# Designs tried in a protein design run: designed miniproteins, single chains, continued (5). Part 83

Each design is a single chain, and the fold is of that chain. pLDDT is the mean over its residues in the fold that is shown.

## One batch from the design tools (miniprotein)

Design m18873
Fold by ESMFold2-Fast:
Structure m18873 (fold): chain A 79 residues (1-79)
Amino acid sequence: MLAFWRRVAANLERAIAAAGPDDPRLADLHSLLGGALEQIGDLERAAAHYRRALDLLERRLGPDHPALQPVRDRLAALE
């Protein structure tokens, strides 16, 4: 299933590139790309995108929002 996850990652990378810096979808796009990269085994890039998603979510929702915990857990598992 690597071909599937590579296609997903490529589509998400294109969506991120097309999005402006203030696009509200960026946090979700980075989180999804992190997941796709994790499935491919690119753990360094996965961690970088999870960190970006966490930063964006924290700015939008605040540090105590429950939506941050799944991203924190995934990032912690890669470190």
Scores: mean pLDDT 82

Design m18874
Fold by ESMFold2-Fast:
Structure m18874 (fold): chain A 64 residues (1-64)
Amino acid sequence: MELVRKLQELWRLMLDPSTSIEEQQKALEEFRKLLDASDLSPHDKALLQDSLDSGEQQIKKRKE
């Protein structure tokens, strides 16, 4: 459960408008690394990948 809590914390940082773009990018990178290294089921990984993709799009939109 520690992995899931860490991913949720990183997800909140990625979506928090008070967090700097640099910190959001670091959170995205860490989220991706943890997801790739996780032993979660393919179904759970797919759901988390959707969250990652949404966060990445949100950060990219803020950078423009």
Scores: mean pLDDT 77

Design m18875
Fold by ESMFold2-Fast:
Structure m18875 (fold): chain A 112 residues (1-112)
Amino acid sequence: MSETEKKLFELLKKLAEFFNIKISDEELEKAVKNLIKILDPDGDGKFDAKKFVEFVKKLIPDLKYSDEEIIEIADLDGDGKIDVGELGRFFGFLYIEDKEKFKEFLKKILSL
């Protein structure tokens, strides 16, 4: 796995364990690879902010935040790219706002 794949695998594994979601390492590796293919199509190790917003809205279509608000929350340095650490912070934000909606979102990611 790339460094980005390893960091994302670790983040999602910890979240799955925290929510007591049973997933094998093989299924988790598949989900990580599919998520990276969606969010980092150029393979630069950072997620495209616009692709990330499209993905989040597809999985949580009733999310009350605008595209600009989602980017502001996730893209802390304003460079149009999101790293795994910024992604983790965005997940923390969603968890604080709506734990049940975040758990549903996480399950959708883990089933990729």
Scores: mean pLDDT 79

Design m18876
Fold by ESMFold2-Fast:
Structure m18876 (fold): chain A 71 residues (1-71)
Amino acid sequence: KEEALKHRIRADALTIRGVGHLFEGNTEEAARDFREAAEHYEKAASLSTGPEKQEDLENAEKYRRLAEEAA
């Protein structure tokens, strides 16, 4: 599904950037990136079914938690 895939790609890019910021000590920027990534995974989940939806929801929860820890 085109729209779900676009959201996953955007989320994946944001997680990579967020991890980079986290290890540079830029915790505020990392928290923002992880929050935005979680939102994109949630959007992908809303457009998906079955195992893909489950994976998207699990990723959304993971990065939402990482955003809270980084803030």
Scores: mean pLDDT 85

Design m18877
Fold by ESMFold2-Fast:
Structure m18877 (fold): chain A 148 residues (1-148)
Amino acid sequence: SAEDIADQLFESLLKHAETFAKTQRPVLTLDMILVANSLSAADPEDIEQVLSAIREALEKTLPNAEIEIEEIIPNRMYGLIVRENGKLVIDGLILFGEDHVILALITDKSVDLSPVVDALESLGYELVYSKSEVVGDLKVTVYVFRKP
């Protein structure tokens, strides 16, 4: 299920949260890629709308941040890298399935992700699962959204 995929990503990110804190480099592992490859490709129009909504929400939340969204696996997996004053404050994955969007994020614990949730809900997506854990000054979060 999408929730099982989100749990696998959550555990992988928890394992690598210390490396993120020490290196200030994005973390992407083979297990994350293998999990993403289990998803069916999404519609490119849906992908563009979701990525645009996430970017706009983050620009409002972190107006001085540099936001980079990179394609890792076409129509399935995108990297989200956000830096504020040169510091990595979000290292994330955005995964697209046929009926769902999964966000799996390591953030500075001060980052409010509520605007991102609100933006996807405004597109008609339903938040069906969320899990979060604080590790030192970091927060690991996964969200599963169902397509309308």
Scores: mean pLDDT 82

Design m18878
Fold by ESMFold2-Fast:
Structure m18878 (fold): chain A 81 residues (1-81)
Amino acid sequence: MKSPVEVIQETSLAMSRALDEAERLIEAGDVEGAVEKVEETSNEMLASAETPLNYQLVMELVKLFKERFEELRRKMLEERA
């Protein structure tokens, strides 16, 4: 069982990497692939949670990173229009 601190660190790292990859996909014109990457990583992190507390921590982190992704997507699409 992972500690809450380990879960926060691993989820934050995985989601940060997913956002970096999503940004590259949007720059390449693959907005659908960017959405899929964020969703797949989110689902993987949620599935890795072994306790209800860890699941709640992952859900909250995923929510924050998804909000950041939506802002990034909106901004990048505006710059292309």
Scores: mean pLDDT 81

Design m18879
Fold by ESMFold2-Fast:
Structure m18879 (fold): chain A 82 residues (1-82)
Amino acid sequence: MAAKVEEMADKLIKDIDEVIELLKKKLEEGKLSEEEYKEITAKLEEFKKKAEEARKKNDLEALFEVTGEAVQYLKDNADLFT
């Protein structure tokens, strides 16, 4: 169980980092404002911190919760990724 929490947390953190990199590219292309970039990356960084905390505590419930929050946030902002 512990190894699964660690793997899931590491994957979520990696996926979030890839999204942040994509957003930075959109910012450089003028397709995203600096204000939108700062707001979205701040929220994504918050999810990363929660995932890291869940990993440290070996807390599967907390990890599922933050994963669900991150997925919902990305769905609610899907227009920014199209």
Scores: mean pLDDT 81

Design m18880
Fold by ESMFold2-Fast:
Structure m18880 (fold): chain A 89 residues (1-89)
Amino acid sequence: VETELLKAPITVKGNEVTATVTVDGPIEYSVEARLLTPVGPEAALVTSQVIGDTARYTGVATADFTEADAAELAKLPEVTVQVTRTKKP
């Protein structure tokens, strides 16, 4: 198990905030991405997928905020995403 903090750009659509991170690793790793914000939920819906022949993992973290919280996040150039990699047998 390994945890990394990455900076990622955000996309804001109304109340929805999305951040995407790409992590390289062996296919034996499971990747989880979590959106960390000071103004809203820290945990977000996470989707992980393996793309390409080089064992690249793309994690997408999406969270719904109030309109006011989304507006505050839109002022930030990037957000922190916590990426956890767990080796599977």
Scores: mean pLDDT 62

Design m18881
Fold by ESMFold2-Fast:
Structure m18881 (fold): chain A 78 residues (1-78)
Amino acid sequence: MAAEEEKKAFEEFLRAAREVDALLEQLDLNSLPKERQEELKELAGKAQEAAKAKDYKSAAEYARELADKLRAILEELS
């Protein structure tokens, strides 16, 4: 059961990471305020660190939060 939860978390992380990648292709990050760029970079760093530790549940949560923030920024710029 624990191994199944870890597999699900890994799959969620991959899905969230793909969404982040797709959203970043639509955003000119250099056009954003530096404070916003730093916030996004911090979330990306946390997701990456969690993934390196094989804590895919935390990695998925951070990646999802990053995707949500990127989507909100795109909506604000629309």
Scores: mean pLDDT 81

Design m18882
Fold by ESMFold2-Fast:
Order: C-alpha cells, then structure tokens, then sequence
Structure m18882 (fold): chain A 119 residues (1-119)
C-alpha cells in the first residue's frame, strides 16, 4: 500500500517541497519528510532509511547526482531514487543509479506511475 511508504523529498525550494508533499498526500502517502539541501537529505536518509527518495537535480552545493552517489556509498542500496529535473539530466541521473527520472515541469500522473513501478 502507498500509505505504508516512507518518502524523503529533496528540493532547495520550500515551496516546491510543499507542492510535492501535497501531490504525494493526494496519492495516499502520509510519511513524508523534506530536506532543502543535499547535506540535510543525506543525514535524514541515514536516520530514516526511506523507501523512496525524490530528488531535484538542480540544487546548489551538493548536487542531486552527488547526493545519489552519497546515498549508495552510505549503504542505502534498498532505497529507491526518483530524480526530478530538466530533460537534459535524464541520462546522467539514470547512469548514476536513479531508479526513475521525471522531467520538469512535474506531471502528477508521471510521478504516480514512477512510484507504483518501484513498489
């Protein structure tokens, strides 16, 4: 059930995190945690061991690609990663080990299908 999923969402925009959290709640996901930096996201991923991390590729400081590499290096190999970003990031995100890529602007149905494909 989607209601049993623990999801970590990562975007440097608090407004983007609120919109993404609202979309996830509309899909029945209730255990949602947010991070506004890659460094915060890595700490929370290690503490929470989420089922899914949804990460924006366009972040200052630690990039989404660097965060994905750090999550895998930390031994969180069972955590699924959905990468969000401009279409130009698709090949790099998938090559870096993203389980799914969704181009921006974010489509709710594409997000729903990606999540369902990973559970």
Amino acid sequence: SLSDLKVLIVDDSPEALERLADLLRSLGIEDIHGATSGEEALRLAQELQPDIVIVDMEMPGMTGLELMAAIRAAGLTDTKVIALGPEEYRDAALAAGADAFIPKPLNEEELRKAILSLV
Scores: mean pLDDT 88

Design m18883
Fold by ESMFold2-Fast:
Structure m18883 (fold): chain A 95 residues (1-95)
Amino acid sequence: AEKYKEELEELKRETEELLAELKEKVAKGSLNITQAIGYILRAIGAILDAELILKKAEEDESLSEKEKEEIKKLAEEIKKIAEEVIKLGLEVLKK
């Protein structure tokens, strides 16, 4: 259980940093199209990584239902943050 939680907590931290960086660049007007696409692709990667970790945890028969629910909640939180990155990046592409 601990390994999956640690992997997801690190992924969450990285995804939160990604969103914070994007928000700062948008506020400063310093973001170009290539950078916006880069943020979107990195956010998609975070969603895929979270889904892979969640699938591995769900298939792990040694985990309790409570541990699986905690892991699922953390993966869903990461997906929501990444979705916000994608939405903000797409808004930058709309000139």
Scores: mean pLDDT 85

Design m18884
Fold by ESMFold2-Fast:
Structure m18884 (fold): chain A 61 residues (1-61)
Amino acid sequence: SGSADGLAGGLAGALAAGAADRERATQEGKVSAMNASPELAANPEAAERAGEAGVDLARSR
């Protein structure tokens, strides 16, 4: 496809995929952070924040 309809569908799909991917990346980042850091394992909220920071950093690059 190469039409305007394809472009509109691609944008909608990219937005939906981006939102889902962001949430999944945050969750995976949290689990990974808890495994990597004993302090983060003791504080799930801190691990969640670390996961979000990781996603945000990747987005900035």
Scores: mean pLDDT 60

Design m18885
Fold by ESMFold2-Fast:
Formats: structure tokens, sequence, C-alpha cells
Structure m18885 (fold): chain A 72 residues (1-72)
């Protein structure tokens, strides 16, 4: 389910924060993981933004990473 994917993204993001990764690096990894688990682009965007919000990531940085990873 989408909620299960969001929980996995939050857990992964917490580990990356503990490892000293930047908001940009974390956001990019969340998009990559979401793309592996979800096929619908709208679900990928929702999962990444919801996980990023729970992780306290900068919304502007998250939006940039989502745009680059989905459209690049």
Amino acid sequence: SLDEVIEELVEHGQRLKAAGKTDEEIARELVRLAKEKLTDPSDIVEAVFRAAHRLGLDPEIVAQAVLEELLG
C-alpha cells in the first residue's frame, strides 16, 4: 500500500539523516526508492512529499529533487 511505502521511505530517510546526509541527498534517495516500489507518478510524488514532511526536510529542496528525478 501507499502508506507502507511512506513508512519505508521515512525509516530509510531517518538512517540517512543519522549518517549526515543533506536534505537534497535524502530527497533524491526517497524518489529513487519510491520509483522502485510504485508505478504511478502521482503516487511517487505523494509518497516522497509525505515522507519528506515527516523527516523535516526543506520543501523547496524536496520539490527540486522530485522535478529532477522524475523529469530528468
Scores: mean pLDDT 87

Design m18886
Fold by ESMFold2-Fast:
Parts: C-alpha cells; sequence; structure tokens
Structure m18886 (fold): chain A 61 residues (1-61)
C-alpha cells in the first residue's frame, strides 16, 4: 500500500480517503488519536513522533 505522513495539516484528507467519518473525530484530536482512526480503517503504523505519524494505507479499504 501507499505510505503517507499524517500531520495536523493533512489528517482530514488522509482519513476521508480511507472512508472515516470526520464528524466523529474531535477537532482537538492528537496525532495519536488521528492515527488510531487510520489503523481502525486498516492502516499499519510505520513510525511516529511529536510532529507526524507515518502509516501504510492498504491498497483497498
Amino acid sequence: GEVVEITRDNWKEILAKMGADLSKVPSDATLGEMAGFALQRGAKLVSANDEKVVVEIPEEY
């Protein structure tokens, strides 16, 4: 699958692409919480730090 960086600037686009309901994600969500939503949609954790979380998105989800 595609490896993507989840940041505070792009998390809505990444989660929406994976079919997540953005109205269920708190506006003050941490990067860890945003990554948690991606993992629930089938993404795999690659790496994480205070600025970004890198995940691999499955080819189909």
Scores: mean pLDDT 74

Design m18887
Fold by ESMFold2-Fast:
Structure m18887 (fold): chain A 71 residues (1-71)
Amino acid sequence: MEARLAELERLVAEAEALAESDPARARALVREAHGLYLEILLDPSATPEQLARAQALLDRALAVERRIRAA
C-alpha cells in the first residue's frame, strides 16, 4: 500500500510540475493517478487513513486538470 501511495504522490507532483510546460503529459499523469487511486480504493488492506491520503492526492490531481482546462 505505501508503495502505491508513494507512486500516486509522485504522479501528482509530476503533473503539477508539468501543467504549464507540457499540459498533454500532465493530463496523462492525472489519468494515471486516477487509475492508481481506484486500485487503492479497491484494495481490501487499505486503512481509512490510507484512503484519506489517496483522496487528498486525487483532489490535487483534479485541481491540475481544472487548471489545464482553464488555460
Scores: mean pLDDT 83

Design m18888
Fold by ESMFold2-Fast:
Order: C-alpha cells, then sequence, then structure tokens
Structure m18888 (fold): chain A 108 residues (1-108)
C-alpha cells in the first residue's frame, strides 16, 4: 500500500503540473490531487486513477471549454505520465472512459 501511495503521489504531482500548463486553476488541481490520494488510500490505485480522469475530463469540458479532441489528447498525456510513475493503465481503456464521460456530460 505504501508503494502504491508513493506511485499515485508521483503521478498526481506530474499530472498536476501538466494540468497547470493547460490552464487548470490551482484550486481545481488541489481538489483533483486530494480526491485522487484519498481514493488511493481508501480503495486503491485503479479507482484513484479513474477519479483523477473523471475530474480532469469534467473540468476540461465545463471550465476550460475544451473540445472532445483536446480532452482525448489531454487524457493520452495523463496516461503517459501515469505510466512513467509506474501506474498500470491501458490507454485504450482510459480513452473509452473519457469518451463515456464526455457523452454523459453532453447529454446534460
Amino acid sequence: REEELRRVEEAARRIGALLASRGFSQADIDRIVTLTLTFAREVGEGTAFSVLLLEAVRLALEVLGMSREEVLELVRQIVALAQEAGIEVDEEEALAFADEVIDRMEAL
């Protein structure tokens, strides 16, 4: 569990820097990181990463006004950083999850 937490903390830090470079507010980044680390401690790495993706996709659409193509490119970059931190994540699954979130958001 401590090794999982270190891995998620490293990924969250790297992804937070990426999100800041894309125009996310520090308050939104802090909230995403806090939620991700909470789910990593209480549930596990996979659920923590899904929560991070959900929040990043939602905010990219609602707050930054990103297009589907821009959000999916952001998700690819998030996946690459997570993999560099040692998180086992499949890019195709992450993109499919992001597409589902976008579809649900567009239906609202």
Scores: mean pLDDT 84

Design m18889
Fold by ESMFold2-Fast:
Structure m18889 (fold): chain A 63 residues (1-63)
Amino acid sequence: SKIVEELKKWLEKHPDLTREQRVRLIREFALMAKIKNDQEAYEELLKMLREIGDEEAVKEIEN
């Protein structure tokens, strides 16, 4: 997904962001992807949340 690639590039350019800030941003994008019915972006963003270790955020978005 182009949106996910742009988010990844932006996160790489902002290494000063805290883990919590990164999680919040990725979670927000995942919710937006879900609302837009963008399944590719949604799955990619959930994968990013799982990789960062925030299973709670994943569960919240999936429900």
Scores: mean pLDDT 78

Design m18890
Fold by ESMFold2-Fast:
Structure m18890 (fold): chain A 71 residues (1-71)
Amino acid sequence: MKEKLIELSKKYEELGKKYDEEADRLFQQAVENKDDPEKAQELIDQGNKLRTKAAEYYSKAALYKKEAEKL
């Protein structure tokens, strides 16, 4: 059981990192589109949504780590 919780923690941490990397790409594209404020804002909004998703996955990873520590 403990090993399974550690595996789940690592998987959610990997997912969080993936979403963070995608968010960073969108924020970079927003900077590149400074001369198109509407497009830049859309990219920022999308990046913020992915950042929120990354935070959710990191929270799940932390939860599984905490549960593993009980065992």
Scores: mean pLDDT 85

Design m18891
Fold by ESMFold2-Fast:
Structure m18891 (fold): chain A 65 residues (1-65)
Amino acid sequence: SMMQKKAEEAGKELEKALDNVEKIEVRGDEVYIYLKKVTPTSYSAAALLAAAFSIEGIKVHIYKK
């Protein structure tokens, strides 16, 4: 699905760019973001991902360690 592919690509970019992300999992229409630590930078990235995917109809879950 188009949504799954977009989520996977965004997830890979965030994993490479941010050390504050423990992992990102994509499961069909859902994205699971696991944050090691919440900072303005890591939170902004997670919030952007959530907002972008919500527009595409993808449910986003954000968790802290």
Scores: mean pLDDT 70

Design m18892
Fold by ESMFold2-Fast:
Structure m18892 (fold): chain A 69 residues (1-69)
Amino acid sequence: SEAEALKRRAEDAALAAYTYAADGRDDLSQQWREEAERLLRELERAAAKDPAIVEEARGSMAAADAATA
């Protein structure tokens, strides 16, 4: 589904941001963080009646973000 594709893309973008942050590439990390946030907003719109998929995406993205804190 579109929502599942957006969830995966948002999670992949968050993981990319984490990977670039770990490599010291703050410029690329920020770009991928912004992309992940854009995809999450699209997911929220696409899955407005199914909050579970949005919650799963937020959990995965938060785990990646916590690893960089």
Scores: mean pLDDT 80

Design m18893
Fold by ESMFold2-Fast:
Structure m18893 (fold): chain A 82 residues (1-82)
Amino acid sequence: GPLAPLLPEYEKGYEDGYKYAVEKRLDDESVIEYGRKVIEENLRKLVEQGSELSREELGELAYKIGYGKGLIDGAKELREEK
């Protein structure tokens, strides 16, 4: 297919991660650290192996990067409301 941006998968991941953090009230620093590790690991795979990955695998990496960012932002919002 034509050049499909990875943005929709990233945005879906972000929404899911943010909602999960807020709904489960995950405000611990460990959640923020976990989100950072998820972003780092999946971004590394995208940069180092992206040329070898299928479109579906690229979408999965983008989703996971978004999910990690959503977790971080959701957890930070909860911490600021205290």
Scores: mean pLDDT 81

Design m18894
Fold by ESMFold2-Fast:
Structure m18894 (fold): chain A 83 residues (1-83)
Amino acid sequence: GPLEEIEKYVDKAIEAAKAGDFDKALEYLIKAVDLLVELGLSVETAIGLKLRAIGYQLDKDAEGLAKLAEEILELARRIVEEK
């Protein structure tokens, strides 16, 4: 389901960030955020998350990318639990 797909992209984003592949980490985070929109996340919140991901990618901030990935997963869990 969509939650398992978001979890997959979050895990891949964290792995890519730890490997120093910030471009790949950004790609996976964007895919996870797009799935959050499909789950009911507002477009405005999604834009904010994407901008934060781009900022961390530009700064080569692996910790920032990993924390954002974990935040995205927690948002997905909350949206699914509210249904």
Scores: mean pLDDT 88

Design m18895
Fold by ESMFold2-Fast:
Structure m18895 (fold): chain A 104 residues (1-104)
Amino acid sequence: SLMDEIEAIIADIKALIRRVVSDPARVAALVATLDRILELIKEIAELSNYDEALLKSILNFLKNMKRVIEESTALPEHKRILTIEMALGALETALSSLKVSLLK
């Protein structure tokens, strides 16, 4: 299902973060942000009655996010962490706004 693919890509992103970030406290913070992102996606899925077009858009965004994190390995670790934090923060904000727009 699309939700299984979304959960799989989030698990891949968590594994990637653990490989590319050496500071355990920073890893824990980024993983916690991804856990909040997954919870928001689950809530959005339920509110949208599992709208396939919306879930495919979310999945494609997550695939692009994974690519951005992979490409950030060319950066020094400090800039890599900031890039990942900014990208995940922007996604969490966008998903929170989308959830609010689905609520009446």
Scores: mean pLDDT 88

Design m18896
Fold by ESMFold2-Fast:
Structure m18896 (fold): chain A 93 residues (1-93)
Amino acid sequence: SASQQLIDAFIEEMERILAEKLGVSLEEIRNDPAVSGKLTQVRNLLEQIALLLAKNTPAALERAKRYEDILMKIVPEELKPLVEQTLAQLRAG
């Protein structure tokens, strides 16, 4: 889906930024259990947000906002603008 493509693009960019920051290859990032765990957590939050935005009920939108707040707390500072951009694109459809 369009949402899955946006989420995949976000995760790929997060991997790239983390690899650059740590001075390691993308392969090393993908094979690191701690990094993989964080990437999985971020992916799961984005997928939940996308599903809730698609439901488009007041209760779902309130829950999406709560997951967005969690996502913003767990991502590194340098990734927060990319999170905000991705969330805006998910909201736009």
Scores: mean pLDDT 85

Design m18897
Fold by ESMFold2-Fast:
Structure m18897 (fold): chain A 114 residues (1-114)
Amino acid sequence: MSATYEAGYAAGYAAALFGGEARVEGRGSTLRVTSLGGTGGNAGAGMAGGAGLYSGGAEARGEGNTLEVTGTGGESKENGGIGGARGAAEGAREAGGEVELEEEGNDAVVTVRG
């Protein structure tokens, strides 16, 4: 059977991770969002824009859907973080980014790489 989900949600989220939203709807669907920060960001990708949910949100609706958000930041050796890990996490938490699961059996996986 065909699910009525498509790349429109992923494309919207990839373009608007910085202040945007991504949603996956259906049954047993997987949405993967990868966000990459710029080089030279002492604050990491979350602050530089791109890694994590910087003022944005990710949401799964329906049953058994999986939402994966991966933030990869730039290298940081000074002030403003610990590589990309802090940047991505800070973007999600301090800038009002959220991951929401609606209904039952949905999963969200957020990974941070620095």
Scores: mean pLDDT 46

Design m18898
Fold by ESMFold2-Fast:
Structure m18898 (fold): chain A 95 residues (1-95)
Amino acid sequence: DLAADIEAARARLPASVEAFAKKYGEEIAELLGEIRRLALEVAELGPLDKETQEELERLVAEAKAAIDAGKWEEFKKKMEEIKELLRRKIEELKE
């Protein structure tokens, strides 16, 4: 579960990074909400192809690496990339 994995990674941050994380908390929450919405929409349209699943897993791994390193701007960029990937696949599946 992509959204749960991202939230779990955030919860594991060292206290020294938590104050920085709070600054982006609202933006991150909005991105997570939109990613969840798009992921549900994709799931209703059908199963993702293997190439898309692999790309999504790669982006999730990169996002987790960024959050573990305290790189919140990189984490946010990876979440935006996930959002755009899902949006593109929704349009492809709808023709």
Scores: mean pLDDT 69

Design m18899
Fold by ESMFold2-Fast:
Structure m18899 (fold): chain A 87 residues (1-87)
Amino acid sequence: STTTQTEVLPASLAPALGEALEAAVEQALANGGRWEGASPAEFRAAVEAGEPASFRLTVPVDGEEVTLDVEVTPEGDRLRVTVTTTT
């Protein structure tokens, strides 16, 4: 199944969001996840620079693959963060 969640945040939170997302992704990769797209550090740098960024993370959970598609889009003084989860 597929679920999509969207949050809109102030652009002033971009550094904190980038740091939190990079840390969460690095932890998931350390636990056997797979990354597709820009590196976690490149994703963080793009978010902090106010540039669009996206990645796909696939994490094994109880022998099944869970895929997260994350998109961050700057919208003026705001950031739109969309997370799509596929199981």
Scores: mean pLDDT 78

Design m18900
Fold by ESMFold2-Fast:
Structure m18900 (fold): chain A 65 residues (1-65)
Amino acid sequence: SEEEIKRRELIKKVVELLQAGYTTDEEIAKALGISRSTVRELLDILLKMADVKSREELLARIATV
């Protein structure tokens, strides 16, 4: 679906920004041109996919890839 494709693309971009050192919802939202609420939704999906409890834990896992 279009929504699924768009979500997948946004998730990939969020991962790239996290790897580049973007840590706040505000910075990621500005970089992607989306709302902070959307960033939080995408981060929640990423936390669930990575089976981690926090942004710090997610960042540690992303940084080792």
Scores: mean pLDDT 78

Design m18901
Fold by ESMFold2-Fast:
Structure m18901 (fold): chain A 75 residues (1-75)
Amino acid sequence: MSERELLLEFSNAALAINGEIDKAIREGDVAKVKELLAELEAKAKEFAEKANDPTFKKYLDWVVARIKKRVEEKV
């Protein structure tokens, strides 16, 4: 799989998970937020491993960190 395909698949997955996180925050479901963050981290690790590229791994880690920081600001 190309890096472009991996980026698109990860971006789509991250967008979906981020949407579910925002919904869980609105509903006050802290347990669901934690589960979704764990799922996002697992996806990032999986995609980083498939790419076998340290720069792409850093990018995925950065995306996860940004989403986590945004969630912390809302709760």
Scores: mean pLDDT 79

Design m18902
Fold by ESMFold2-Fast:
Structure m18902 (fold): chain A 59 residues (1-59)
Amino acid sequence: KIDQLRQQALDAGRLGDKAREEVYYKDVSDDKKQALLDQYAQNKKLVDQLVAQIDALRK
């Protein structure tokens, strides 16, 4: 269902943004910084995939 995919995309986007904010506004170790940036990248990819699925279901 499109509404469920949209909610998942919003949740993934929020998780990615939260990870990115922690890198920029918190004093974190280099290892944690890299892990947070990886989380951001993964969630960004997930959002893109979910948006593509929503678009495919609309067509």
Scores: mean pLDDT 77

Design m18903
Fold by ESMFold2-Fast:
Structure m18903 (fold): chain A 93 residues (1-93)
Amino acid sequence: MIELKEIEYDDGVLEIVAEVNGHKMSFVLDKKKFSEEEIEKAKELLLKAAEAFAEAIEETGEANEEAAKLVLEKNPEVFAELEALIKKAQELF
């Protein structure tokens, strides 16, 4: 099962959490420094990453290094965009 959650903390800190089969992927940002469009794109990228990871786990039977390699090989653009957003969030936070 894949679930997307949005958690808002004090002072406009937003955490976007994607969970697949007990594995969590999260992204933290300052809502004041990100546009609504950038936040929605982050949600879409996290969901795609979580779905790709779930497929890789199903193919390999484990949430391990082989599953991670398979995900990166099949979805390099999604992970490149996600890494760029995480880096931007860290620099602007």
Scores: mean pLDDT 71

Design m18904
Fold by ESMFold2-Fast:
Structure m18904 (fold): chain A 65 residues (1-65)
Amino acid sequence: MNTAISEAGAILAREAGFTPQEAAKLANEIQRLVDAGASVEEITRFLVEKGVPEDVARRAAEVAK
Protein backbone atom coordinates (compact mmCIF):
# COMPACT_ATOMS: atom_id res chain seq x y z
CA MET A 1 0.00 0.00 0.00
CA ASN A 2 1.41 3.41 -0.93
CA THR A 3 1.27 6.49 1.35
CA ALA A 4 -1.70 8.06 -0.51
CA ILE A 5 -3.88 4.95 -0.07
CA SER A 6 -2.82 4.64 3.60
CA GLU A 7 -3.82 8.29 4.21
CA ALA A 8 -7.20 7.72 2.52
CA GLY A 9 -7.82 4.75 4.85
CA ALA A 10 -6.81 6.82 7.90
CA ILE A 11 -9.31 9.56 6.93
CA LEU A 12 -12.10 6.95 6.67
CA ALA A 13 -11.29 5.43 10.08
CA ARG A 14 -10.93 8.78 11.86
CA GLU A 15 -13.68 10.86 10.22
CA ALA A 16 -16.30 8.44 8.82
CA GLY A 17 -16.75 6.21 11.91
CA PHE A 18 -15.37 3.03 10.33
CA THR A 19 -13.40 0.50 12.36
CA PRO A 20 -9.73 0.02 11.35
CA GLN A 21 -10.73 -3.28 9.66
CA GLU A 22 -13.57 -1.65 7.67
CA ALA A 23 -11.31 1.29 6.72
CA ALA A 24 -8.58 -1.12 5.54
CA LYS A 25 -11.12 -2.97 3.35
CA LEU A 26 -12.33 0.33 1.84
CA ALA A 27 -8.71 1.46 1.29
CA ASN A 28 -8.03 -1.78 -0.63
CA GLU A 29 -11.14 -1.14 -2.76
CA ILE A 30 -9.97 2.45 -3.40
CA GLN A 31 -6.55 1.10 -4.49
CA ARG A 32 -8.25 -1.25 -6.99
CA LEU A 33 -10.34 1.65 -8.36
CA VAL A 34 -7.24 3.88 -8.70
CA ASP A 35 -5.37 1.04 -10.47
CA ALA A 36 -8.36 0.66 -12.85
CA GLY A 37 -8.19 4.39 -13.74
CA ALA A 38 -11.23 5.58 -11.76
CA SER A 39 -11.67 9.35 -11.39
CA VAL A 40 -11.95 11.27 -8.09
CA GLU A 41 -15.69 11.62 -8.83
CA GLU A 42 -16.11 7.83 -9.32
CA ILE A 43 -14.20 7.03 -6.11
CA THR A 44 -16.22 9.67 -4.19
CA ARG A 45 -19.50 8.17 -5.46
CA PHE A 46 -18.33 4.65 -4.50
CA LEU A 47 -17.54 5.78 -0.93
CA VAL A 48 -20.83 7.70 -0.56
CA GLU A 49 -22.67 4.51 -1.63
CA LYS A 50 -20.76 2.71 1.18
CA GLY A 51 -22.09 5.24 3.73
CA VAL A 52 -19.20 7.73 3.85
CA PRO A 53 -20.25 11.40 4.22
CA GLU A 54 -19.70 13.22 0.89
CA ASP A 55 -17.09 15.70 2.22
CA VAL A 56 -15.01 12.91 3.82
CA ALA A 57 -15.42 10.71 0.70
CA ARG A 58 -14.17 13.49 -1.59
CA ARG A 59 -11.10 14.19 0.59
CA ALA A 60 -10.23 10.46 0.74
CA ALA A 61 -10.65 10.17 -3.06
CA GLU A 62 -8.50 13.27 -3.71
CA VAL A 63 -5.73 12.00 -1.36
CA ALA A 64 -5.75 8.57 -3.08
CA LYS A 65 -5.22 10.05 -6.59
Scores: mean pLDDT 82

Design m18905
Fold by ESMFold2-Fast:
Formats: C-alpha cells, structure tokens, sequence
Structure m18905 (fold): chain A 64 residues (1-64)
C-alpha cells in the first residue's frame, strides 16, 4: 500500500512523513525527468540504485 511505502521511505532515508508523501506525489504526478531527480535524491539519502528504483516502481504499481 502507499502508506507502507511512505513508512519504508521514512525508515530507509530518515525523512518525515510529509517529505515521504511529497516523494510519492512527485512520482505519481511528475514527468520522467522529475522521477529521475527523485531517484537521484533517494540515492543521495543512502538508498542503493536498486532500492530507489524498486520504491519508484512500487509507487507506480500502487497507483494503478
């Protein structure tokens, strides 16, 4: 669920709930360029590229 994804983002990155919700919204409504920027931000916050890509894909799947 999106709530579980927000909690996982918070746990892995140390971001607040509001910041995690902002990431979910940016992936949901953003262009490919915006999604690429979010991927880079998640990696800078300590996620591996594989973990960051998986989170983005799970957000996209949860919105179908």
Amino acid sequence: SLEELKEEIMEKTGLSREQAEGIVKAVATGSEATIGAILKELMELGLSEEEAREIIERIKEALK
Scores: mean pLDDT 82

Design m18906
Fold by ESMFold2-Fast:
Structure m18906 (fold): chain A 81 residues (1-81)
Amino acid sequence: IEKEAEKIYEGILKQPEEEQKSIVEAFKRKAKSFGLEFPEEASEEALLKGAALYTALVKAGVSPEEAMKEAVKYVKKLVEE
């Protein structure tokens, strides 16, 4: 999971800034569709790392809802530390 998430994150960082912002907005919208919210203080970097983790978990067979819950917890941890 960690290695796959890292690979996905690096792929995102190779995209233009406009694409990275689009990924962040799509990720936040997807979380909201599951009744989940990110901390308002979450940086773009933290949100992109969360999006990479979400994608890695879904690829590993975790349900989208559970993958999003884990990604939100991960982003919250990054903001708190």
Scores: mean pLDDT 78

